# Designed miniproteins, single chains, continued (2), part 61

Each design is a single chain, and the fold is of that chain. pLDDT is the mean over its residues in the fold that is shown.

## One batch from the design tools (miniprotein)

Design m6104
Fold by ESMFold2-Fast:
Structure m6104 (fold): chain A 70 residues (1-70)
Amino acid sequence: SDEDKAAELVDEAVVLLEDSLKKAKSKEEKKKIAKQAIEDFRRYLEETFSDEALVKRSYAEFVERAKKLT
């Protein structure tokens, strides 16, 4: 289902963000990486799904999980 696919994409995006953050040398660099990942993920969700409510929920979940990593 689209819901299952969206959940998988959120998990994948979190793993990719976590790997990128491990390579960051400063708090400022981590914030920049997280901001870019959030913007890129929103775009990817909008390109992948036509359900605006699903996009909004999946985006919010990724943002919440990203905040816990920074």
Scores: mean pLDDT 87

Design m6105
Fold by ESMFold2-Fast:
Structure m6105 (fold): chain A 90 residues (1-90)
Amino acid sequence: MAERAIELAERAARLGDEAEKVAKDPGNQLAAGTAAGLARIVAAVARLAREGDNSGLVEAAEKLLKAAEAVLEAAKKGASGEEALKALGE
C-alpha cells in the first residue's frame, strides 16, 4: 500500500505542476486553481495512507486525482472554470 500511496503523491505533484503552467493563461485560472487544490488534497490523503495501511483512503485519493486530471484537461481545452467545476461535480 505504501508504494501505491507514493505513486499517488507523485501523480498529484505532476498535476500541480501542469496546473501552474495552464494558469499562465488568464482564461484558465479558475479551472487550474481547482485542479491544483484537488492535487493538494490527494497528496495529503496519500501521505496519511503511507503512514498507516489504509487502502480505502488510497482508493478515494485515486478517484479524486482522476477528477482533478479531468478538470485540468477541460481547462486546457479552453473550458471556463465554471464548466470545469461542473465536470467535477458530475
Scores: mean pLDDT 69

Design m6106
Fold by ESMFold2-Fast:
Structure m6106 (fold): chain A 99 residues (1-99)
Amino acid sequence: MEGEKYYNEGLEAYKRGEYDKAIEYFQKAVQAYMKKLAENPSKEYEDFAAQAMYKLGEIYKDRGEYEKAILAYKTLIEYFPDSPYVEKAKKDIEELEKL
């Protein structure tokens, strides 16, 4: 699956500290999963998209790009309110909004 390929490439880039590449790959993963969801609703693809969005938020936060991190987390909560990543995203938003 194209989304899974991009997600795995993003993880490898992140592990190497290649944050720009990690962001590019996770954005491509989100886009690929969202395209699949538009064609066929699937809880599995919802979970994959939410996970990739959460990773984008983490990377933006690690880079000090707090507005982009908050946007990624809010997008996750809006599109996937039942995701296990929602509570983590809410806590990260609260932490960043205190700055």
Scores: mean pLDDT 84

Design m6107
Fold by ESMFold2-Fast:
Structure m6107 (fold): chain A 74 residues (1-74)
Amino acid sequence: ADLEKALEDVRKRAEELAKDPEMKEEAERTLELAEQAEIYLKQNVSLGMAYLNKAAALADRAEKKRREREEKRR
């Protein structure tokens, strides 16, 4: 239950990032990691969790990069 919610949250964050053309590459990579997490969660929960955490970390970095870019644009 918790893991499915975390996976859907990461996907929604990636979709929001994809609306920004400059974040499209990071958004696509985040979705790829989320897809890998879903596959691995059915085979090995620890490995699936690792991919899910990696996807969340990438989304976090992309959101921070977008914020920094907006700050530089005044």
Scores: mean pLDDT 80

Design m6108
Fold by ESMFold2-Fast:
Structure m6108 (fold): chain A 62 residues (1-62)
Amino acid sequence: MEIKFEVVEGLLVATATIDGEVGVGVSETTDEKGRKEAEKQAIEDAKKKLALRREAEAREAA
């Protein structure tokens, strides 16, 4: 798992890569709490995309 942080126009953007799926999280604050929230959102987004990909593959096999 890889997590990157950057500040874009005053917003904290977190990007998480899990098993080839990329999730993005955004926070309006650049403090420790904002960083944690952006990271959590990015991880959850990546996991959701991974689950949807696996479900689509199972559906295509039917």
Scores: mean pLDDT 80

Design m6109
Fold by ESMFold2-Fast:
Structure m6109 (fold): chain A 94 residues (1-94)
Amino acid sequence: HMMQIKQEAIERSYRAAVEAGITTEEGMLEGGKAGLKVLAEAGDEEAKELLERYEQGDEEAKEKLTELGRQFVTERSRKLNEEEQERRERELKE
């Protein structure tokens, strides 16, 4: 379950970042927020606390969310590139 929850968090983070601007700080922040909401709903107390701190205006929490968003977006982008390459290789083998 933890692996599936982490994957869902990464996917939600990537979608939110794309909508807000994948190359922008705002996009990374939205990505981090979306990803951590998935983790918090799954019972991750650290994710819940970080989101609550951000809602209270904690600038350190905002910076941490932005950093986590960048990590999630980077991970999802790499996985999408691997899936595209595997698809092309599979077509060539058929």
Scores: mean pLDDT 78

Design m6110
Fold by ESMFold2-Fast:
Structure m6110 (fold): chain A 74 residues (1-74)
Amino acid sequence: ALDAAGARAAAGVGAPALVAAGADEETSFKAGEQMARASADGGGDEERRAAMVAAGVSEKVAEQYLAMGRAGAG
C-alpha cells in the first residue's frame, strides 16, 4: 500500500499528463492520487479508470490517458 507521501508524489508526476488530456489541475492531482492507490492495490486499467472518474475526470479523458500510456505515446 502507498503512504500519503507516496500517493502525493505519484499525483505530482501524473497530474500534468491529465491536464494535457483535458482535466483541470485540482481534479488531475486528486485523480493521480486515487490511481496511484488503485495501482498499489494490484488494480488494472479498469480500477484506474474508475478512480479517475470518481475523482472528477471525464470518462473520455480517463480513457485517453490510459490509451496514451498503453500506446507509448510521448
Scores: mean pLDDT 68

Design m6111
Fold by ESMFold2-Fast:
Structure m6111 (fold): chain A 78 residues (1-78)
Amino acid sequence: MLNEAAERALKYGDEEAAEILARAARARAEARGAPEAAEAIEAALREAFKLGWPNSPEELPKEVVDRLKAAVAAAQAA
């Protein structure tokens, strides 16, 4: 699912968001032993998906991108 979302983002030309989604997928897989980190990534992804992304040609707002980056960083630090 997350890999498909990253691929769709690339098709719409949103390379930065596609990279963030790919990193989120990896961080979520690595955080299997840290439920809080996995939940933070899932919460940030739900915000992005509520905006119709990545099935929309519009770029994600910077605030949503920043939350995704923060959630990935927190998961990688856990």
Scores: mean pLDDT 64

Design m6112
Fold by ESMFold2-Fast:
Structure m6112 (fold): chain A 62 residues (1-62)
Amino acid sequence: GLSCEECLNLVDIVVSEVKKLISEGDAEKAAELSTNGALKCSNAGCADALSTLKSSAETVGS
C-alpha cells in the first residue's frame, strides 16, 4: 500500500495520464488507469485522493 502523501503525488500523475488518454480517444484505458489508482489509494485510506480519482473517472464517462 501507498502512504497518503505518496497517493496524492500519484493522483497528479494519474490525472495527467488520464487526460492524455482521453484526448487520444482511449477512454477505456483512461477508466482502467483511474480505477487502478483508486484501488491503490483505497488501501492507503486516503479519502481526498480517492475523491480526485473518482472525479477523473466521471470525466471519462462524459
Scores: mean pLDDT 71

Design m6113
Fold by ESMFold2-Fast:
Structure m6113 (fold): chain A 63 residues (1-63)
Amino acid sequence: MSKEQLLKAVEEFKEIYGDKEEAEKLTKLLKEAIEEGLTSREELLTIPGVDEATVKMLEVLAE
């Protein structure tokens, strides 16, 4: 996925995430990592709080 597609997916993910406080923390970490060029599934999984389900959701939202 492109960096722009992932950043859009992160914003959409934040809107649908049930826990607003955790969503803000997680999306901040995701945006920082993506801005630094971490866009692969393996790289995203290194971010604290990011699991396989989160990455799959971002992939779906980026399409």
Scores: mean pLDDT 77

Design m6114
Fold by ESMFold2-Fast:
Structure m6114 (fold): chain A 103 residues (1-103)
Amino acid sequence: SPLEEAKRVAREALRRIRELADEYAKNTSDPKAIEFAKEVKKIIDRAEQELDRATSLEEVLEVLHRAFNEIIDLAEKYGLEEFRDEVARIHGEAVRRLREIQE
């Protein structure tokens, strides 16, 4: 169904960001970097739970927009421009794919 396809697109985008956070944390002993990755994962865990409950394409988009905005804001707070830009790229790709499902 279009809804199940939208949820798959959304979960894949969240998985890619989780992997970015894991890679960032693996390459450092900096407590701030570890804290950042932990906070990103909390946002993703909540978004995945919200996606499980989503009953429309609009709700899937709303969950993604909230999660991505929170992660982008967090990356800006930590001064991680490259991480922020990559998250924005993943978000843009996911939104484009979701719009194709709605057409």
Scores: mean pLDDT 87

Design m6115
Fold by ESMFold2-Fast:
Structure m6115 (fold): chain A 62 residues (1-62)
Amino acid sequence: SLTPEEERAVLKAMEAAERELGRGINPDSPEFKEIVRRLRERGLITDEEAEAALRAYDKINS
């Protein structure tokens, strides 16, 4: 199960990705990891938020 922090991190990453890409993104897709890395590099999410989002991705795909 996702923690509340992991759930918030995924939602924030999805919102930031939609704003940057102009399209929705699925948090269970392989591209999600690359998008999270890009958002972190651009300073659109924090390092802590990126780590939480990636942890959530791994839990969803376990």
Scores: mean pLDDT 81

Design m6116
Fold by ESMFold2-Fast:
Structure m6116 (fold): chain A 108 residues (1-108)
Amino acid sequence: SLELELRLIGLILSIIGALFEIDLLDISDEAKELATSALEKTLQLLVDGLKSGDLQVIKQSLQQSIAVLQDAIAKINTLDISDDAKAKITAILQDLIKQLQELLSSLE
């Protein structure tokens, strides 16, 4: 579906934007590394999903992407950094999770 392909491209662009936003944050390198690694993995999963053209592979890539970002949020929340720093970085990741969940729900 062209609509599905365009929505996946939109998510890929949102992840690229999030990578840029995180790089600009004045927070610990450890928190940035956790978020950046999760986003890079999510980007690869969504690109592989898009390239496959297979609905089941796309659904799996969305499910795995959500899990990767949720795991990153859990790890960031255990770091010895300010609550403000945690809130800023996890808000970016949570917004992406919401977008991934909305697309996945549309594929039920």
Scores: mean pLDDT 90

Design m6117
Fold by ESMFold2-Fast:
Structure m6117 (fold): chain A 114 residues (1-114)
Amino acid sequence: SRVLELLEEMKKLVQKNLSGPAAEEALKHLDRAIEAVKKGNALEAVRHIDRGVQIAVDELVKQGKIDEAIKVLELGKEALMAIMREMELDREGVLEAVGAILRIIGELLDLELK
């Protein structure tokens, strides 16, 4: 699964670059997203990706790890887009996924336009 490959790569980035409670919370959300994808629960996966990305990016930015924050945002965007292409979402799920993608794009623009 392309979604699972992207989530595992995101977990590796978080594990390599972060430690402590924020890292543990972000990794917990990514693990729940992976489990949701394996069970076919696309909406649950979207919600856990959105939350895990937010926690990881906030902590990476706080630590001055801007390039790593950008990589996590890009992987999160790609994973959400892959869920929308390859998994079943109702209209509400599509709107939540699009909302998460738009928030990620906004954060990418904020971090890259320094």
Scores: mean pLDDT 90

Design m6118
Fold by ESMFold2-Fast:
Structure m6118 (fold): chain A 66 residues (1-66)
Amino acid sequence: MTVYRLTVSGGSGPATLRIGGGEDLTITATQEQPVGVGLVESDSAQISELVADPDADVTVEVFREP
């Protein structure tokens, strides 16, 4: 099981994190709701894409248990 946390600061648009590797999950964070959290059961899950506006600062935290 893996928990992904997406945090956005600055910029004017949303940040979107896509997870692949058996489960397709999209996590979105905005300036109004700056933290997005997704939980993936697959231990093979990996970040496939991060899309954000050029002026947005994004942080991705990954909490993976073996």
Scores: mean pLDDT 74

Design m6119
Fold by ESMFold2-Fast:
Structure m6119 (fold): chain A 74 residues (1-74)
Amino acid sequence: FKEEVRRALERLKEEIAKLKATESDPKVLALLDEIEKLADEIQKAIDANAPEEEILKLMEKVTEKQLELGELLR
């Protein structure tokens, strides 16, 4: 579980970095910052041995923001 979440966070951060390099829309950049902040919160929760339920709840918030980002990029 912890390793799978860490790998997902690494992929997420790489995708955010790529989007930030080419994106100029302030709404998109704000969402990318929010997703990056949530990824950092998940990493902190994993390092603190937070309950799996808490980590899953944070991951759900990331998914919601990613869906919102996808809509803005259309």
Scores: mean pLDDT 77

Design m6120
Fold by ESMFold2-Fast:
Structure m6120 (fold): chain A 86 residues (1-86)
Amino acid sequence: MAEQEELRKRLEELRKEWEKFLEELPEEEREEMERIIEEAREEARRLAEEMEKRGAPGLEIAIAMFRKMADAVDAVVERIAAHVKK
């Protein structure tokens, strides 16, 4: 099956371009992005624990956690996009 191997090769090339981009990114921006993700992860965990205590369905908990993480990812993507546009 050639398609899977072609995709892996293309993903490896994209990974190398991504690694180069990250190397060019200021250390301060990397630390800020890491902090955004870490804070969102902690908030999502707390929200999940609170929802579990009130007996919320697993899917409802998963959606709430996903929304918290999606907001953090969106913030990180906006920061990355600002650097790419320069």
Scores: mean pLDDT 74

Design m6121
Fold by ESMFold2-Fast:
Structure m6121 (fold): chain A 86 residues (1-86)
Amino acid sequence: MKEAERLLASTESLKAIVFDNADLAVKSNKEAAERAFEASEGGIKEMQKYAEEAKKLDEKIGEKAEELLKEAQEYVAKAKEEVEKR
């Protein structure tokens, strides 16, 4: 159980980093925004790995990690729309 909870906490930390990079992308020029989105996408991939591992250890904790992953994916998608509207 402690391992699944640790993976959930790591997923929460990565979500914050993904949000920070998405916010940076919105404030940046197009080339810098592309690099910031690459960092956010890297964080999302790491969150996917942690969510999958957490789900194998504890289904309910894994579902919580998957919800955090979904929130991060939706946040990045909205940030990309804001950059494209420029």
Scores: mean pLDDT 83

Design m6122
Fold by ESMFold2-Fast:
Structure m6122 (fold): chain A 119 residues (1-119)
Amino acid sequence: MRLEARGLTARVTADGTVIIPDLELRDEEGKVLYRAPAVTIPADAPIEEIRETVAEHLRKLSEAFRKMGLPEAAEAYERGAERVRQATSKEEIVDAFNEGVGEAFLAYRRQREAEEAAK
């Protein structure tokens, strides 16, 4: 099975809006396995609200990946959520999100390599 993901990079726009992209996972046949919607947080939102919103989004990704049998990727999202909760700026929040997503995809690739090696 091959997973394809798009919209992986969260960002802060020039006006201060925080954008968390949509995530869509597909199998080898192109069937959608999971979809997380994009989240837009307005520029004037308090930093505490931004942290909570982004951390909750990562927690939901963790739950979804655990349900799909990808526990190492789920753990990466959980670590990302904790790092987001410790962030003090919008830039630190998006960096923590992007690192968590990157770690989750690396964990997924390691699981696939282990499965292939076991054949």
Scores: mean pLDDT 77

Design m6123
Fold by ESMFold2-Fast:
Structure m6123 (fold): chain A 74 residues (1-74)
Amino acid sequence: PMADPSDVGRPPQLVIRFDPSDPLQERWGEIAQQALRLVLENKGASFEEIVQKLSETLGLPREQIELEDVELPP
């Protein structure tokens, strides 16, 4: 069985913005993996709850954390 491209569904993309001089940029790989793991383990949680957990874990303001929903364009 092969998956239909329109049914595959993209995983939500986590976007965190850093300044080039931000020391956390060196930890981006670790931060991204931890954030993705939190999303997967809290799949029943709301987007706001996930963002709050990420903000607390990473020490970043919520406005720097974005999670894009998987939705089909019109």
Scores: mean pLDDT 59

Design m6124
Fold by ESMFold2-Fast:
Structure m6124 (fold): chain A 83 residues (1-83)
Amino acid sequence: MEEIRERLEELRERAIEAIRAGDEAAAQKSIGEMTRLGLEAPELAEPYLREVGEAARDNPLLRALVARALKEIGLDETAAEVA
């Protein structure tokens, strides 16, 4: 549990930095890994994915990717809010 949370915090930070830098490939990689962790702990991943979605608000492709990640981990309502 705690290890997953620490990794999600690290990945969120990397994803947000990548989004701000315009590094779409790095952002996609971080979001993908967050999705994998979210399949194991959806409730822990939700707030971190929400923050990445907020950072991606000006990037429709990355915002859609975060919304898809939330949907894939079973958080359909949160995915609709991010999309």
Scores: mean pLDDT 83

Design m6125
Fold by ESMFold2-Fast:
Structure m6125 (fold): chain A 80 residues (1-80)
Amino acid sequence: MPSPEQEFQALIDRLRERAEASTDPRVRALLEQAVQHLSQAQTLLQQALATGDPSLFEQAQQHLGEYQALLVEVDRLEAS
């Protein structure tokens, strides 16, 4: 079973592939932003696990929320 870190990396890699394959610059930009938020969430989760700091978990959750919102925007653009 892959670790949460490996699962995050697989998601990031998949989003990068989607961005590279996209011919719509708006979709590409949103996917690139989603990659940044996932990368930040991964780093914050690693720090939270090392330190036990609950504020780092809260920051990671905020970045995951922003990632999910960006994917909703991509879906709306692709449906239009």
Scores: mean pLDDT 82

Design m6126
Fold by ESMFold2-Fast:
Structure m6126 (fold): chain A 78 residues (1-78)
Amino acid sequence: SLEELVEKAKEMIKEELKELGIDPSGFEEEIEELAREIAERFLEALETVEPSPENSKEFQEEMYKKFEALVEKIKEAQ
């Protein structure tokens, strides 16, 4: 389900932040928003009739850019 994908993505984001030495405390809403975007885009891609390497790359690049923006927000708040 969408909610299960959101929880999985949220856990992965938190793990990555901790590996970077970034405290995710206080940014639960931003983390959940990013996780939900990842989950929604993944489901949208799954509904695509012709998934391609190009589409997968674009999705990965967009999500990485959003993750970097989240990292920057947290670092600026610290």
Scores: mean pLDDT 75

Design m6127
Fold by ESMFold2-Fast:
Structure m6127 (fold): chain A 139 residues (1-139)
Amino acid sequence: PPDLLAQADALDQQYHDILKQLGEQSSKTTNELDRYRLVIEGIETTIDLLEQLIEIARQMRALGEPKGDELLGEVYATLEVLLDEIDGYIKKLEELKKRDPSISKEIEELIERLKELKKRVEELLKELEPDVQAITAAR
C-alpha cells in the first residue's frame, strides 16, 4: 500500500521549501505592498497543504490508523490560527489604505484576496468540526 506517512512527510518538505523561497524573496523586498503579496502567497500555500493533509488524514482514518486523528486535529488547530492571522493582515492593509490613498485600489485587491482565503479557511473548519468533535469525545 502507499505509505501515507511518507506522503505527508513529502508534502511537509515541499511546504517548507516553498516557505523558505517566499521568505528569501520577502527579505530582499523593499516595497511594503510586495511584502504583503508574499505573505498572501504564503497563506495560500499553507491552505493548499492543509487541504492535501486533510485528504491523507481521511485515508488514514478509513484504514483505522490512529495518526489520522492526530493529523486532523493538528490541521484544525492550524486553520484556527490562520483565521486570526488573515484578520490581522486585513486590518494592517486597511490602515495602509488610510495612510496612502494613492495605492487604495491595489490595497483593496489584496484585502479582497485575503477575504476569499478567509472564506476558504472558514469552510474547511465547518467541514472538519463534526470529525474533530467526535475525536475529542472519544478521548
Scores: mean pLDDT 84

Design m6128
Fold by ESMFold2-Fast:
Structure m6128 (fold): chain A 65 residues (1-65)
Amino acid sequence: VSVTVPQQDSGNVKDLIEAKGGTIVSEDQQPTLTTITAHVPADAVDAIKAEAEAKGGTVTQQVVE
């Protein structure tokens, strides 16, 4: 899963990913946005997407085995 959110909200998204049992793989900090790539349980994807969208962000789902 890749999540792009405003930089100021990246901490909240990271905390949610970890709280749902996800693992952060990489983080790309840009001047106004942060892109977080994480492995998350399938049942957690909708909650993470809802949080990111509430912050004006976007989520790209990619199944990595």
Scores: mean pLDDT 74

Design m6129
Fold by ESMFold2-Fast:
Structure m6129 (fold): chain A 84 residues (1-84)
Amino acid sequence: DEEEKIAQFREQLKLFREDLEELKKYIEETKLSKEEKEEILKGLERGREQLEQLAKVAPEELKEEIEELKKELEELKKYVESLP
């Protein structure tokens, strides 16, 4: 069932977005150590790679959502890199 597959992809994207939002909140509320900053940046890079792989197999209607998540992740990565 194509609708079930789309629903499963949407759930994965929802969880990814929720994880990004929670991470963003943590970063904004916490003074990160250099080690924590490095670990977060590595995690964000892995997330970007996962989104690229998802974009290759995702239904056409979800490509916009994936692209939006990639932009949010890139913005967060740049923000973390800008921290002292």
Scores: mean pLDDT 82

Design m6130
Fold by ESMFold2-Fast:
Structure m6130 (fold): chain A 90 residues (1-90)
Amino acid sequence: SKEDNELAKEALELILEVEDKLEELEQNRSKMSAEEIKKKVQELKEEYEKRMKEILSKVKDKELQKALEDELKKVLESMEETLKKMLKKL
């Protein structure tokens, strides 16, 4: 539906926003303590999960809902791996 297409677009824009913020954290890694990095990544993960779950709650198409649930999981796993890489370089 048109509504589901708009929700899919919002989800993609959210993923891009989160990826951009994560990249900024990686670029500024040397300016932050390990605890600050952990806190900022955790806050970003929580914001992303909350906003994506809100989008998911509005989706009517079951295939789109499943695809977005898979993307939610993949992005969260990617953020965790990025956090591990940032911490190993400290």
Scores: mean pLDDT 86

Design m6131
Fold by ESMFold2-Fast:
Structure m6131 (fold): chain A 66 residues (1-66)
Amino acid sequence: AVTLSEAQKAQLRAWAAENGLVITDEDAFFLQADSLLRKMEMSLEELLALSPEDLQALLPRSLAPA
């Protein structure tokens, strides 16, 4: 189950838009992001500090160029 709050989901959507990325599958994107935060033991702030290219490589099924 996804444990991201609506505020965290809004931050992720805003981050993608600001970096010229389209979230092609929101459910998959949020599941992958939530899983990555837990498995890598990182915060949302640390995840968003990664480059768009690095994040797209980690989440290739759910992010595409706008």
Scores: mean pLDDT 73

Design m6132
Fold by ESMFold2-Fast:
Structure m6132 (fold): chain A 97 residues (1-97)
Amino acid sequence: DIDAEVKKLLEILDKVEKADPSKSELVELLKKVLEEIKKAAETGDYEGVIRRLREELGLSDDEIREVLSALLYLADTNNLERIKETVLKIMDLVDNE
């Protein structure tokens, strides 16, 4: 269930920010990107996510790779398989566009 995985990852991100307040801006960005990952998992619109990350959030391809890698690490270490699979699909598109 993508909703349950997103809820769990949001709780993990809140704990990361509480443990290290210097990461507050990164945590806020990861939460925004996670909302887009949720939409991609529900709709299959992976290209739309990349467009919104570039155009609406103003992220470079390097910044997109960095935030997706951070989410992939958190999903992998917490057994959030659906988020992990969705992030990997989006990363593959970024690297091959």
Scores: mean pLDDT 86

Design m6133
Fold by ESMFold2-Fast:
Formats: structure tokens, sequence, C-alpha cells
Structure m6133 (fold): chain A 60 residues (1-60)
């Protein structure tokens, strides 16, 4: 879960300055398209990936 979230945050084509809404939408689409995780686990991965991008943006 955490490793997948980190990879999603790194693979995102959106700039870290993109809105949280845009980042979350892309993360959710990618997890749904490329993984076969249960809905609860998909939501968790998306949440962690968005948090990682926000943390990077705050550090910039």
Amino acid sequence: VEELARKLAEASPLPDSASDERIRAWMRQTVERFTDLPPEERERVVELAVELVRARRAAS
C-alpha cells in the first residue's frame, strides 16, 4: 500500500503545484485502471499518494 502510493506520487504527470482535486482524480483513475485492489485499499492508496504530493509541495 505505502510503496504503491509512493510510486503513484512519483509517476504522476501532474506538477506538484496542481490542485489536490486534480491529483486525487488522477491517482484514483490510475489505481482503478492498473490495479485490482479492493475499494477500501484503493481509497487508502489514493489518500497516501495525495498526502505525499502535498508534503513535497509544502517542502518546496
Scores: mean pLDDT 73

Design m6134
Fold by ESMFold2-Fast:
Structure m6134 (fold): chain A 94 residues (1-94)
Amino acid sequence: MDRLRQIAELLQKVIDLLSKEYKATGDEKLKTAVDILQDLLDEVKEAIENNSSDLEIVFLLMKVLATNQQMLDTLDLSPEVRSLLQEIIALTRK
């Protein structure tokens, strides 16, 4: 439970930073990234609220890992955003 809450807090920070960067640059790739991460954050929040099963949490953590890794591999991100995504990935491996 606490791990999912930490992931949710970090995802929100990433979304806020990417939204700020999108407003400054107009880069549509950042808007797409925000939309994907917002959907992921909504799934994490739902898992917390519904006291999801251990199996559901494992699949969600795998999705969080894959999504954050894909963002790191495909987008030219600020060092702050990159650091936050790496912290989220570390939490999925705990």
Scores: mean pLDDT 84

Design m6135
Fold by ESMFold2-Fast:
Structure m6135 (fold): chain A 94 residues (1-94)
Amino acid sequence: SLEDLQALLEETRAVLAEFNALLAREGGQLSAAQRAAVSAKMLALADRMREVGFPESYVETLRALARDPTASDEELLLAVGAAALEVEHRVKEA
């Protein structure tokens, strides 16, 4: 599972970097298509986090946020950033 955690860390960092770059280019607001793409990546990360052994409550919270049309792009970015930090923490503790 350390190899799975490291792979998940790389995946989470890639999503975070892409999301940050998109928001910077778009002046802090994504198009509907860009938002849908980010939401899809967040859902994929949530599934990977569950497979690696993250708590169901955390995974479901992340999925719910990714699917929430009322959540801001900044709220999604903060959630991906928090997920990256949590994965990093688990890699360091392994």
Scores: mean pLDDT 82

Design m6136
Fold by ESMFold2-Fast:
Structure m6136 (fold): chain A 79 residues (1-79)
Amino acid sequence: MLTPEQRKALEEAVRKALEEAGIEVESVGVYPRDENHVIVGVVAKRPLTDEEREKVREIVRQVAAEFGLTAEVRIAPED
């Protein structure tokens, strides 16, 4: 399982990657499910389009993969 420091690093990496892609993020949470699987919750500052949602999922999965993890992505307000 992720250490608290690794979890925070993943949360910050996801936030940064999403903001660099033009997605305005209210909050990011990382919730470990097992040693190789996490849930990443993204709360956007506004409802996202379907294209933006797909972009968020792709970015989050890519960032999580860099940490050696598989991510299940949940997006609010509409997810």
Scores: mean pLDDT 82

Design m6137
Fold by ESMFold2-Fast:
Structure m6137 (fold): chain A 72 residues (1-72)
Amino acid sequence: DLVERLMELFGISRAVAEALVRRLPELRIEGDVLVLPVSQLEKLFEFAEEYDVIVHVISYDEEEVRFRLIPL
């Protein structure tokens, strides 16, 4: 269950995890890192501002961004 993995991995609430999966359906987990297409970056930062989470970017290339979430 992606929602439960997000809650366990990042300490975010169920409501935030459920909203993240609904708004960013292309999101995937690699180990302890989230991966998202670069085309979805604007949606990610809009989500982060709305739900008071910090996006900690680990790396990015032309296609994908790798990041972690830190709750405020």
Scores: mean pLDDT 86

